# Designed miniproteins, single chains, continued (5): the designs that were tried, part 3

Each design is a single chain, and the fold is of that chain. pLDDT is the mean over its residues in the fold that is shown.

## One batch from the design tools (miniprotein)

Design m16075
Fold by ESMFold2-Fast:
Structure m16075 (fold): chain A 59 residues (1-59)
Amino acid sequence: MSVEEALKLPYPLYAEAILEDGSLSGVGATVNSPEELRAFIEETEKKYGPIKELHVILK
């Protein structure tokens, strides 16, 4: 799903980043708020490049 869609979901959730080339980054995190999700996205993009979409599991 898109980052915008994930920010509207109930927390906590588990998110994994899928990069622009379609590869799974192998980086996932359990986040408890939209602020934590934004921090996860920012740090992942700094290390691995732009995120295309998120794979999300509600907890």
Scores: mean pLDDT 76

Design m16076
Fold by ESMFold2-Fast:
Structure m16076 (fold): chain A 66 residues (1-66)
Amino acid sequence: MTFTVTNTGDPAKLNALEDELSSDPDFSVTKVGDTTLLITNNGDPNKGIALALRLLGDPDFSVTVV
């Protein structure tokens, strides 16, 4: 599962998300712009679903599932 995540609010949240996911072996994170992350779930699919639901509920993020 792959997500494109764009920060539309607090930039500190994007930095926190990048740091969080870069430390998790179930995710690969690539910064594709100043406010955009490409996130790939490589492990537990339940983690991918939980992340997608969390980010979709956050007004500081816009999420597109690929």
Scores: mean pLDDT 82

Design m16078
Fold by ESMFold2-Fast:
Structure m16078 (fold): chain A 68 residues (1-68)
Amino acid sequence: EFQQQLDEEVKRALAAMYVSLAKIALEKGDFETAKELAERAIELVNSLQTPDEDILKEAREILEKAEK
C-alpha cells in the first residue's frame, strides 16, 4: 500500500510535468507535441486511484487549444 501510494505520487508528478511541457509547446506553436504531452498527462491521471482534477482540466484545455 505504501509503495502503491509512492507510485501514485510519481505518476501525478509526471502528469503535472507533461502538462507544463505541453503548455510550453503550445506557446511555441508546436501543437502536435502539445497534443501528445496533454494526452499522456490525461492517461496518467486516469490510471490514478484518485484522479487529480486540476491536472485533468489543464490537460483538456491544452488539447482544445491545440486543435484550434
Scores: mean pLDDT 79

Design m16079
Fold by ESMFold2-Fast:
Structure m16079 (fold): chain A 107 residues (1-107)
Amino acid sequence: HMDLSDLELGDLTSGEALAKALQAVRDAYRFLGKTDEEIARLLYEALQRILDGKSAAELMREAPDGLEAVLARIAEQVKKFGLAEPVLELARKGDLDGIIELLKSTS
């Protein structure tokens, strides 16, 4: 039983912390029956909305679940790190492992 309160999301200001947060979201969604392609699509959509001028706080309020709220926070930090374009490209391919490795390489 994955309780969202067990997701100790500390400070998302490092690439390693972002990679761990995305890995935890991936593991949780996989447990709920989502594919990496579906999870990557959710991250893609969150990141596009951040690029279109939405805030993470606004997306978190609109999120249907706590995992999608975490994706909004990850998307905001990805934009702040200047990684939006390579993350969008990997997300279009459903390549969550590639996104996680990219985030690790920035820490």
Scores: mean pLDDT 77

Design m16080
Fold by ESMFold2-Fast:
Structure m16080 (fold): chain A 58 residues (1-58)
Amino acid sequence: SSMERLREELRQLMRQALEAVAKGDWERTNEIIDRIVELIRAGRYTPQEIEALLAEIG
């Protein structure tokens, strides 16, 4: 499903963001955050769906 694909991609992006933060690479961190926001916007999710998605990613 679209939600399963999004969840998998977000897990990978979150891992990359944490690695970039650990290295002090703020430019890379910002690029990854922008990508996460774009993916969520493209899905046109409700606030409730976003909350459920965030709970699954943690």
Scores: mean pLDDT 77

Design m16081
Fold by ESMFold2-Fast:
Structure m16081 (fold): chain A 72 residues (1-72)
Amino acid sequence: SVEKLAELIKSLVPELTDEQAERIARKIKELIDKAGKVTSELVEEITRILVEAGVPEGKARIVAAQAATELY
């Protein structure tokens, strides 16, 4: 769920507000919905969003793949 993704992002980047984490999670969900399928390109785009938010690259890749499969 978007709520679980927001909680996960907040746990990885404690400096984010709950509102900021929720906005990032919703943006990721919107990208997944627009993509119409899970692709490597989609996973890379989500990874970039998470890294920009402050998530370490290795964890961002894992979270991106999980979000793409679970929220699709």
Scores: mean pLDDT 81

Design m16082
Fold by ESMFold2-Fast:
Structure m16082 (fold): chain A 58 residues (1-58)
Amino acid sequence: MEAALEAAVADARAALAADGEVDPAALMERYGLTPLQLAEALLRAFAALGHEAAPLPP
């Protein structure tokens, strides 16, 4: 599951960087993600591209 999640993050990042969009249904089907895992993958992809993820301080 973790490897699939990381692959989905990389795929989403590449799609967003190249085309500015990603197909959530295609990611779920391709990597066997649940809606929650899809949300995590998209959040990680957006965070990596925009550096807008506010890291919670310790």
Scores: mean pLDDT 72

Design m16083
Fold by ESMFold2-Fast:
Structure m16083 (fold): chain A 108 residues (1-108)
Amino acid sequence: SSFEEKAHEIVELAGQLATYFEMAIDYAKAGDYEKAKEYLKKAEEILERIKELAKEVPELEPAVEKFVEGFRKAKEYLEQGKLEEAERLLQEAMREFVAELFEILKKQ
């Protein structure tokens, strides 16, 4: 795939990851911790796919590494039951990630 095609794949996957993470938060709010863990695992599986794709596009690696760290912090807050903080941290990580990808795309 072209650089632009890979960047679009990564953005689509990041959106799916955010959706699964939000579902995990919603299930945790409902007291369904088994479903919360299931959707958190799905989000983590998408994160691994993003990391694999980033290896094919070295220019995206720093942005992906920063996003991975943001996800890790959001996950820690979720596991502590700090659901509002977890949601905010993931939303900030997503916003920063998308902004960084647009800046990288402008240079190509």
Scores: mean pLDDT 87

Design m16084
Fold by ESMFold2-Fast:
Structure m16084 (fold): chain A 66 residues (1-66)
Amino acid sequence: SAAEGKKLFEERLKAAFQLNGEGGTGGPDLTGWPAEGLFRFLHAGVPGKIPAFSEEEARALAAYLS
C-alpha cells in the first residue's frame, strides 16, 4: 500500500534520497518517477547505499512514490 511505502521511504530511503526536494542528497530525487521504473530500481537496490528491497516492499514504495 502507499501508506506502507511511505513508512519504508521514511525509515530506509529518506537519509539517502529525496522526495519533492526533501531528504538526503546522496541519491536522485524520486519525485515523478514512473511506478515500473521505481519498482525495478528499488528491487535491484543501490550498491553501497541501500540493500535491495523485496518485491512486496518495492511495490509498496512504487505505489507511494508514483
Scores: mean pLDDT 68

Design m16085
Fold by ESMFold2-Fast:
Structure m16085 (fold): chain A 59 residues (1-59)
Amino acid sequence: MTDEEIKKELLELYRRGEITPEELRKLAEEKGLSKEQILEIEVEVGVEELVEAVKKVFP
């Protein structure tokens, strides 16, 4: 499995609510993703959380 496939799988699990952001990070580290790749995933997760927070306040 490529690093891009791993990223996609983990982001999909997070978006489905099956894992937390903390679990996503642990799984990425466990699967051997680089620090740069883990940071990229963390940025994507952070953006998703901000969008959801804004939707709650300003629907």
Scores: mean pLDDT 74

Design m16086
Fold by ESMFold2-Fast:
Structure m16086 (fold): chain A 82 residues (1-82)
Amino acid sequence: MELQERVIKAIESGLKLLELHGVDTSELRKKLEEAKKYVEEGNFDKAAELLEKARKEEKDPVAAYALGEVLKTVEEAKKEAE
C-alpha cells in the first residue's frame, strides 16, 4: 500500500508542479490517471509500460523529464516489492 501511495503522490506532485510552471497537462493527466489505476492495483509492470509510452509520445521536454522521474519511482517501488 505505501509503495502505491508513494508512486501516486509522485504523479500528482509532478502534474501540479508542471501546471504551476504553465505546462499544459490536460492530455498528460489522462495518461497518468490510467497508469495510476494500474499502480492502485499493484501492477507496477503495466504502470511502467504506460509511463514509458507516455514519455515517448510527450512533445514537451519538461513533461517528458517529469514522466521519466515518475517511471524511476515506479521501478524503485517494484524493486522494493520484490
Scores: mean pLDDT 76

Design m16087
Fold by ESMFold2-Fast:
Structure m16087 (fold): chain A 70 residues (1-70)
Amino acid sequence: MQQEMIEQARAALEALPEYEELLGREAAERVRELVEEAVRALEAGKVEEGLRLAQEAQRLGAEALARREA
């Protein structure tokens, strides 16, 4: 579980450069920081904290995309 979550988070980081154009640099940077914090938390064994950070990153990205469409 923990290893799988870390792999998913790293895959998201690899995809972030493509989303920078869509989200804008500021929002993309904030999402990247949250995902990096989630990975560090998971690697430290703080699974619940890592999951919350990953979910917040997803929420922030979705909100940034919605604002650009509005």
Scores: mean pLDDT 72

Design m16088
Fold by ESMFold2-Fast:
Structure m16088 (fold): chain A 66 residues (1-66)
Amino acid sequence: LEAEAEELEERARELREQALKLYEEGRENPERAKELFERARELERQAVRLHIESAELRARAAAEAA
């Protein structure tokens, strides 16, 4: 559970990092900004979902350890 939670957290971090890069690219390329920002927001939504799943696994691991 803990190891699985860590893997999900790492994946969420990678998605958030990719989203930030898309925001930066959108800032530098106004013609593509709308597409890039929408893509970045989708990656952020995916990262939030993985973060929630990771938190749930950590909570379960803690409950089992108690």
Scores: mean pLDDT 80

Design m16089
Fold by ESMFold2-Fast:
Structure m16089 (fold): chain A 82 residues (1-82)
Amino acid sequence: SLEEAHKELLRAIGEVLRLIGELIDLERKIEELKKKLKENPEDEELKKELEELEKKKKELEKELEEAKKRMKEAEKKVEELK
């Protein structure tokens, strides 16, 4: 039904927005660590933490692309039921 398709679309939109929010927060943390590392470039713990956050960013970017694809599929289902 159109109502069920709309509910799935809203869920897909919510997932995309959640992942965007997580990426914004993560990018802020990365920038803060980069600033700290610029002040102490030999800090191996900060370098390791930055590498871990950069890896998490790549994983979240992949999840966001998959979520965007699911959202587009849900949009198509809504349009087909109009």
Scores: mean pLDDT 86

Design m16090
Fold by ESMFold2-Fast:
Structure m16090 (fold): chain A 69 residues (1-69)
Amino acid sequence: MMDNLRRAAEALARLAEREGMHELAARLREALRRGAPAGELAALVSEVGAELVRIRGTSDLPLGGPEKA
C-alpha cells in the first residue's frame, strides 16, 4: 500500500517539475524526505494529479502525446 503512494508521489514530483509546477514538486519532495503522514502525501498527490489533469485537458488527446505523427 505505502509503496504505491510513495512511488506515485515520486513520479508526480518529476512530472510536476517538467510541467513547471516547481512549487508543488518541491512540496511533494519535502514531504517524502521528512516522512510526512500518508494523509499529507495523499493530499499533495491529489493536488498534483488535479493540476496535471487540468493541463492535459488542454490537449484533450490520447495519453503520452507523441512527438511526431
Scores: mean pLDDT 71

Design m16091
Fold by ESMFold2-Fast:
Structure m16091 (fold): chain A 83 residues (1-83)
Amino acid sequence: TSDLFAEAVELKIEGDSLFEMGKYEEAAEKYKKAIELLEKAGKETSELAIETLKNLAKAYKKLGKEEEAKELEEKAKEAEKKR
């Protein structure tokens, strides 16, 4: 629904702010919640979902989670192909 999408937008913006503050673990939590809401809304291939997946991957790289970041980058590429 549009309500789920709107909440995902807010969570993504909060995550971006936390990332810019160097709070990478907190940013990752906000991005994960945004992705969950976008999947529930059937918007997993949306531009917002692709951007959020890429931003979560960046946060995971900052946290030393290289394999998890790689999986998220591949998921974002798959979503781009389905657009």
Scores: mean pLDDT 85

Design m16092
Fold by ESMFold2-Fast:
Structure m16092 (fold): chain A 70 residues (1-70)
Amino acid sequence: PTVVLRYRAVLEEGGRRTETDIVVRAAASPEGVARARADAARIVEALRGAADAVPGARLEVTLVGEVVEE
């Protein structure tokens, strides 16, 4: 079984809105889930860095799902 973590990132800049889904998959074990969460945090930090490079950009990141797939 696989744990799927889904985040939604919304970037607003100059009246434009962009949505991106971030999907991280890992083995359904404590170690796998911990690694997936760490990887997701690293991806979110990279996105914040990119948004900070653009004046007036606003970034929101939300965890929208955590599901176990077979």
Scores: mean pLDDT 80

Design m16093
Fold by ESMFold2-Fast:
Structure m16093 (fold): chain A 62 residues (1-62)
Amino acid sequence: GKEEALEAAYKAALEALRKGESPEKAFDAGVKAAQEVDPSLTKKEAEEIGLEATLKAIRELY
């Protein structure tokens, strides 16, 4: 579901950021992870989840 997609997106975004990737690449990784977990997500829903996950990952690094 959406909660599982958000968790997967968060882990993907956090991994990308920890590897020194840009926030844009972290966002792309999060969107892709969300769609892999929940293929029923629209592009807009996956992008909203990816954005939330990327912002959460950035906050984790503080």
Scores: mean pLDDT 84

Design m16094
Fold by ESMFold2-Fast:
Structure m16094 (fold): chain A 69 residues (1-69)
Amino acid sequence: MLTEEQEIEIRAALTIIAASVLIKHSKNEKVRKEAQKLLDEAYAAADSRDPERVGEVEKKVRELIKKES
């Protein structure tokens, strides 16, 4: 079974991947710029190992994906 720390690491990794995909594939320049900012924030959150910071960036990436849908 995964520890809480390992679950946070996985969530951070998934958030980084999601932001990267938005940067690569979105044709909206504002979305790409926001995704780049969120990618940087996701790396910082992963390095801090703070679940609240990871959750906040994850939420923002989810909101950005929803805006593109």
Scores: mean pLDDT 82

Design m16095
Fold by ESMFold2-Fast:
Structure m16095 (fold): chain A 56 residues (1-56)
Amino acid sequence: MLSPEEKAQNFKDMLVSLPLSDSQREDLLNRELAEEKDPELRELYKKAYEEAMKQR
């Protein structure tokens, strides 16, 4: 099982490596946040999204 940090890193890597539009990346973030109830992991996903957007 992946740690919260590994889950967030995998999410970031997916957002950076896949040929996604900005709206598709936002939809993926919203989906993860809707399914995840752990506040720390939710913050890690938001940070991963922000970092991915800065790289594109």
Scores: mean pLDDT 78

Design m16096
Fold by ESMFold2-Fast:
Structure m16096 (fold): chain A 77 residues (1-77)
Amino acid sequence: DDLTRQYILAGERVLATLRAHRDELGEEGDKLIQRIEDAIAKVKAGDTSAIPELRKAIREAVDLLWEKGLPLLDPSA
C-alpha cells in the first residue's frame, strides 16, 4: 500500500508541474495530463492494474519536461 501511495503522490506532483507549463508543453502535455489523471483515478478506486500505466505516464512526462528544458520532477517521492 505504501508503494501505491507513493505512485499517487508522484502522479499528483507531475500533474501540478504539467499544468503549470501547459502553454509550453502543448498537445503532448495535455495527453499526459489526461493519462495521469485517468491512472490516478483508477488506482484510487482500487484498480492496481493501472499502476504500470501511471508509472509509464510519469516517466514520459519527466522525459517531455527534460526535452522542453523545463524543471524536472522526481517521480520516486
Scores: mean pLDDT 79

Design m16097
Fold by ESMFold2-Fast:
Structure m16097 (fold): chain A 75 residues (1-75)
Amino acid sequence: AEAELTALFEERLRAAAAEHPEYAAFYERALAALRAGASAEEVTLAVYQDESVPEELKARVGDLLAAAREEVEAA
């Protein structure tokens, strides 16, 4: 369900922020959007549409969403 996907995506974003403190401000913004009620897809789309975000971070956020989806589907 959407709630499970959002929870797993939030967990993965939080882990990424801890692993890559140089990008923490970006991950914190994404986490704030999720906590405000945005879906995982909405947050990822916003990242893809943001021209100021490096391509590496766009790819990373996409990978985190894909991994969260795989976890939900496997459960």
Scores: mean pLDDT 79

Design m16098
Fold by ESMFold2-Fast:
Structure m16098 (fold): chain A 88 residues (1-88)
Amino acid sequence: DLDKLLAEAEAASKSADPQVKALALTGIGYLYFLQGDLEKAKKYAEEALKLDPRNLAALELLAKVYEAMGDLEKAKEYREKLEKLKAE
């Protein structure tokens, strides 16, 4: 149930731990992406990256969101950032 997963992720997004909060925000963004709400998916993934700039899941989600929006240049930028971090 997507609504239940969203509610659980929103509860986790209130965490005082920035890493836990970033993961929860990325999860919410991914659920919006699956629903086709690309604008919300983008905003949540961007917020997760502000808390954790090295969050691989958030970088992957932003690449997918930009690709789905037709912004292939930004999708490539986020894929390249993801690949560079995975190589570390």
Scores: mean pLDDT 82

Design m16099
Fold by ESMFold2-Fast:
Structure m16099 (fold): chain A 98 residues (1-98)
Amino acid sequence: MSEKTAEALVEALRALHEAGEITVERKGKTFTITASDNETAQALLEKLAEELSKVPGVKVEIKGNTVTITTDVPESVLAKAKDALEALELALKELSKK
């Protein structure tokens, strides 16, 4: 994944979050994204989960309207972020470095 792709994915998630269509939480190295009952938001989140599952060092699990993302990035790096979406962007950018 390129840094530009990571930015685009997080920007899409931030737009959904601002619309109230998803919630995003971080616990350690694990991110939990829950979609509203909006079918379009659920479809977009499923497509995002499929793209993220292709990234080395990312584990993605889908359960109903909830997507759980676990990254191999150290928690100390993620702790520098102000919110869960910024932490996810930092994780994806770190994993894009080979």
Scores: mean pLDDT 79

Design m16100
Fold by ESMFold2-Fast:
Structure m16100 (fold): chain A 58 residues (1-58)
Amino acid sequence: MDEKEELSQARSGQQILADPERVQKAIDENVKASKMDEEQRESALKVVQNLVEVAERR
């Protein structure tokens, strides 16, 4: 049993105890964003960036 491991878990527990609802909400939002297809998102983002660059340079 590692004392340092327990201390690390205690710190995380204190944060959850202080504001469990806020922490959980932030995690849920990040998980939802991550569920998006990164490949599709990056492809669309690159197309938009190219259009913006072309328009900005004109």
Scores: mean pLDDT 58

Design m16101
Fold by ESMFold2-Fast:
Structure m16101 (fold): chain A 55 residues (1-55)
Amino acid sequence: DPFKKALDAMVKGMTKEEIDEFIKELESALAKTTDPEAKARLQEGIDYLKEKKEK
């Protein structure tokens, strides 16, 4: 999955705190987004990062 690989690359050098901030930025973008496909993609990314963070 190219999207998940891109997220993995972005967070590879991040601390748990930096990942938490990135999740907050994505949640802010989700709140401002009106397109259903973009909302679904942002939510999927948020959920993926939360799972990866807790492992």
Scores: mean pLDDT 78

Design m16102
Fold by ESMFold2-Fast:
Structure m16102 (fold): chain A 60 residues (1-60)
Amino acid sequence: GPQAEIDALLERAREAIRAGDFKTAHELLKQAVELAQKYGIDVTERLEELDREGARLALS
């Protein structure tokens, strides 16, 4: 379902950030946010977790 797809996109984004691939990470995060908005799923806490772990992509 959409929850599992969002979880997968966020996990892949985390891996991309770790690899230094910020372009791929940004694209994956945009897809996750768009899907979350479409299905009314709150991803704020998970985005804050990525930021706290050293994510350097500005999603404001």
Scores: mean pLDDT 76

Design m16103
Fold by ESMFold2-Fast:
Structure m16103 (fold): chain A 67 residues (1-67)
Amino acid sequence: SDQILQTTKEIMRLMGEETDLELQRRRAIREGNEEEAKRYEEKLEEVRKQIKEKQQQLQELEAQEQA
């Protein structure tokens, strides 16, 4: 369905953001910038939480269409 496609696109976008944040976190660690590394870690936790919520929504949508 269109709703499943939109949710999947949102998950893919968030996964892209997660990848970028991981790269920035690793850079901050290599530069010895602990404060920046912690800030990126906090943003990563928020993005990962959103991914989990969207994945749960996707499972519920798929279950409704298959039931």
Scores: mean pLDDT 86

Design m16104
Fold by ESMFold2-Fast:
Structure m16104 (fold): chain A 63 residues (1-63)
Amino acid sequence: SMEELKEIEEFFEELTKDLSEEEKEELRKLLEELLKEGKSVNEIKLELDIEVGMIRIKRALGV
């Protein structure tokens, strides 16, 4: 639904605000794929949160 898309977009904006443009673009591609696969809002949020968490860990470790 349009309400679900708005919720996902707001979540994405807040989750990614401290990321580089390149990292945001990669996450946009993941979001597009998850939407195309018909994943639920909660599944999309979980997948994005995991991916951002991994990006932050790699940055902290210098990997």
Scores: mean pLDDT 84

Design m16105
Fold by ESMFold2-Fast:
Structure m16105 (fold): chain A 74 residues (1-74)
Amino acid sequence: AAPAEIDESAPVQVRDPETGEVREVTRAEYQRMLIRAANILMEEGMTPEEIALLLQTEGPDAVLREAKRVEERR
């Protein structure tokens, strides 16, 4: 069994990268943002292990920030 079932409707506070404002999104939306960010980083040459380490050490906002930086350089 997976770890405790995550409520997909639970609010998650996310910093808007355009305005810097913290807003609430659904967990499902936040997960979609993280998946997109991880895919961008992998396309740039990061390994899944490097992305997992960044997520564990600096958190999901760091993954989102790094992916945005990569996109802006393309």
Scores: mean pLDDT 70

Design m16106
Fold by ESMFold2-Fast:
Formats: sequence, C-alpha cells, structure tokens
Structure m16106 (fold): chain A 80 residues (1-80)
Amino acid sequence: KKEEIKKKIYDLVREKAKEMTPRERFLLAEIYNIVMNTDDIEEIKKKIDELLAKASEQFTPEEVARLRELADEILKIKEE
C-alpha cells in the first residue's frame, strides 16, 4: 500500500527528471526528499512553498511554475 505510493512517486520523479536541466533536477530532488520524509500533507506543502520561494531568487518564474506543478502531481499521489 505505502510501498506502491512510494514507487509511483519515484517513477514520476525519474521520468520528469529526464526533461529537466541539471539545476531543476537538484531542486526536484529536494522536493522528493520532503515528500518521502514527511507524512503530513500540510507540512509538505509548507516546506515546498518555502523551498520554491527561495528558488525564485535563482530560477526563472517558468522553472518555478513547472516545479510547483510537478510538486502538486506528487502530492496528489501521496494523498492516495
């Protein structure tokens, strides 16, 4: 049950990483670690928001938007 959810998240992250720049992949790894190490959905959302707010200083608005959309997809799987 929980193992199936973890596998779905891992597979999604692996697939999306193929389409990303190296710097976007580093940020995606941070999102993945937050999701995998936290069970509270609201705490995950808060940590991702803080991470993406910091990222907006170094990344374009378009890159931040793509990572936020991916984080939302990962959270939907985690909520299953």
Scores: mean pLDDT 81

Design m16107
Fold by ESMFold2-Fast:
Structure m16107 (fold): chain A 60 residues (1-60)
Amino acid sequence: SFGERVLAIQELLADGRGRSVAEIARAVGVSPATARRVLRWLEAAGVVERLADGTYRLRA
């Protein structure tokens, strides 16, 4: 489900590292398009930020 993907991505990013969409998609086991959709929602919700290099990390 969407909620399970949200949780999986948040757990992956819990180490505070910036990760590319491709890295996140591979680690979570989803397509890059699905990873981008979840990340855009998390960014809009203020949970993650997109860095200048195009990677995503948890906003702290």
Scores: mean pLDDT 84

Design m16108
Fold by ESMFold2-Fast:
Structure m16108 (fold): chain A 63 residues (1-63)
Amino acid sequence: SVAERLEAVEARVAANRDRLSPEEAAVLEFLLEQARRALAAGDEETAQLLIDGVEALLAEAEA
């Protein structure tokens, strides 16, 4: 589910905190907050797009 994807991505951001710059961490926190807002409003499409953005940034940081 979208909620499970959000939970997984939040855990992954937490696990990679030491690999992120302060600017990267701020952007990821912003996107996660927007994804939580979208999901709470029932806007799964927007939540999925925001989660996809976080996953893309994390993939770059993990490379």
Scores: mean pLDDT 83

Design m16109
Fold by ESMFold2-Fast:
Structure m16109 (fold): chain A 86 residues (1-86)
Amino acid sequence: SLRERGEELAREADRLAQEAGEALKQGNVEEAIKKLELAEEKAREASRLYREEAERTGDPELEEQSRQFEEAARRVRTQREELEKM
C-alpha cells in the first residue's frame, strides 16, 4: 500500500541520516554528504506518497504527514549544503 511504502521510505531516510551523523563523527564528510543526499530523496518520496493517499482519502492527518516529510527533506538538504561548504 502507499502508506506502507511511505513508512518504509521514512525509516530509510531516518537510517541514512543516522549513518551520515556517524560518518561525520569519523571525519568522513564526503560519505556524510552522500548519505544526506539519499536521505533527502527518501524523505521527498515519502512526502509524495502521503500526499497521494491524503488526496485519495481526504484525511488531513496524511496531508500533515506529507508536509512534515517535505520539511524533513528541506532540513536534510540544508545540513548537506552546510557540509559542502567545508
Scores: mean pLDDT 85

Design m16110
Fold by ESMFold2-Fast:
Structure m16110 (fold): chain A 57 residues (1-57)
Amino acid sequence: DLEENLKREAESYEALAERAKLAAEYYETVLGDKKAAEEARKEAEKYLEEAKKLKEE
């Protein structure tokens, strides 16, 4: 089922986004690297955008 494959792909991107968010928190709170944290948050947003497109189409 194509719909199931798209849902699985979207879930994969959502998982990548969650990992990027956790990395951002780690960079900021543990390492004090605000620049790395900001880049990780941008990466998370890109993954969420991709997941959203897959779920809407």
Scores: mean pLDDT 81

Design m16111
Fold by ESMFold2-Fast:
Structure m16111 (fold): chain A 73 residues (1-73)
Amino acid sequence: LTPEQEADIYVALAEIQLAVAKLGLERGDDPENIRRAIEVARRTAEKARSLGADVSQIEKDIEELEKKVEEMR
């Protein structure tokens, strides 16, 4: 894999993990499970960024979801 291809894979993985967190939030799942999905998405996005991907939108989505999870408590 080239760094660009690897970055694209990590972007896709981060987006999947955000979708899981968002679905959990909509369903009222355990906030700790939602936070874990967000943390995994954040770490995956950081890896994508280190490989040169623009993850600005993913970072914004993470912040929005973190705020919503805090409001659940």
Scores: mean pLDDT 84

Design m16112
Fold by ESMFold2-Fast:
Formats: structure tokens, C-alpha cells, sequence
Structure m16112 (fold): chain A 55 residues (1-55)
């Protein structure tokens, strides 16, 4: 699903940001851009899935 695709990409970008703090601002911008393409329902599902993945 779109939510699963975005979740996988966001998790990868978050891991890259931990390894390369100098890219943090650029990677945050990419993450925000992807999240802005989600509907309200998809964003809600994404937040729940992200919380579960980080637990």
C-alpha cells in the first residue's frame, strides 16, 4: 500500500539521518514532502504504523 511504501522510505531516511547528521535538514525536507502526498486517512495509518515500528 502507499502507507507501507512511505513507511519503508521514511524509516530508511531516519536511519540515514542518524548516520549523517549533516544531512538531517535535507532528509527532513524529503520526509515532509512525502508525508504531504498522503491523505488524512493514510497519514493517520502512517503514524500508527511508525509508532509500532519504533516500539
Amino acid sequence: SRVDEVLAEVLALLEEARRNPEKGEELEKQIRAMLSTLSAEEYSAFVERLAAALA
Scores: mean pLDDT 83

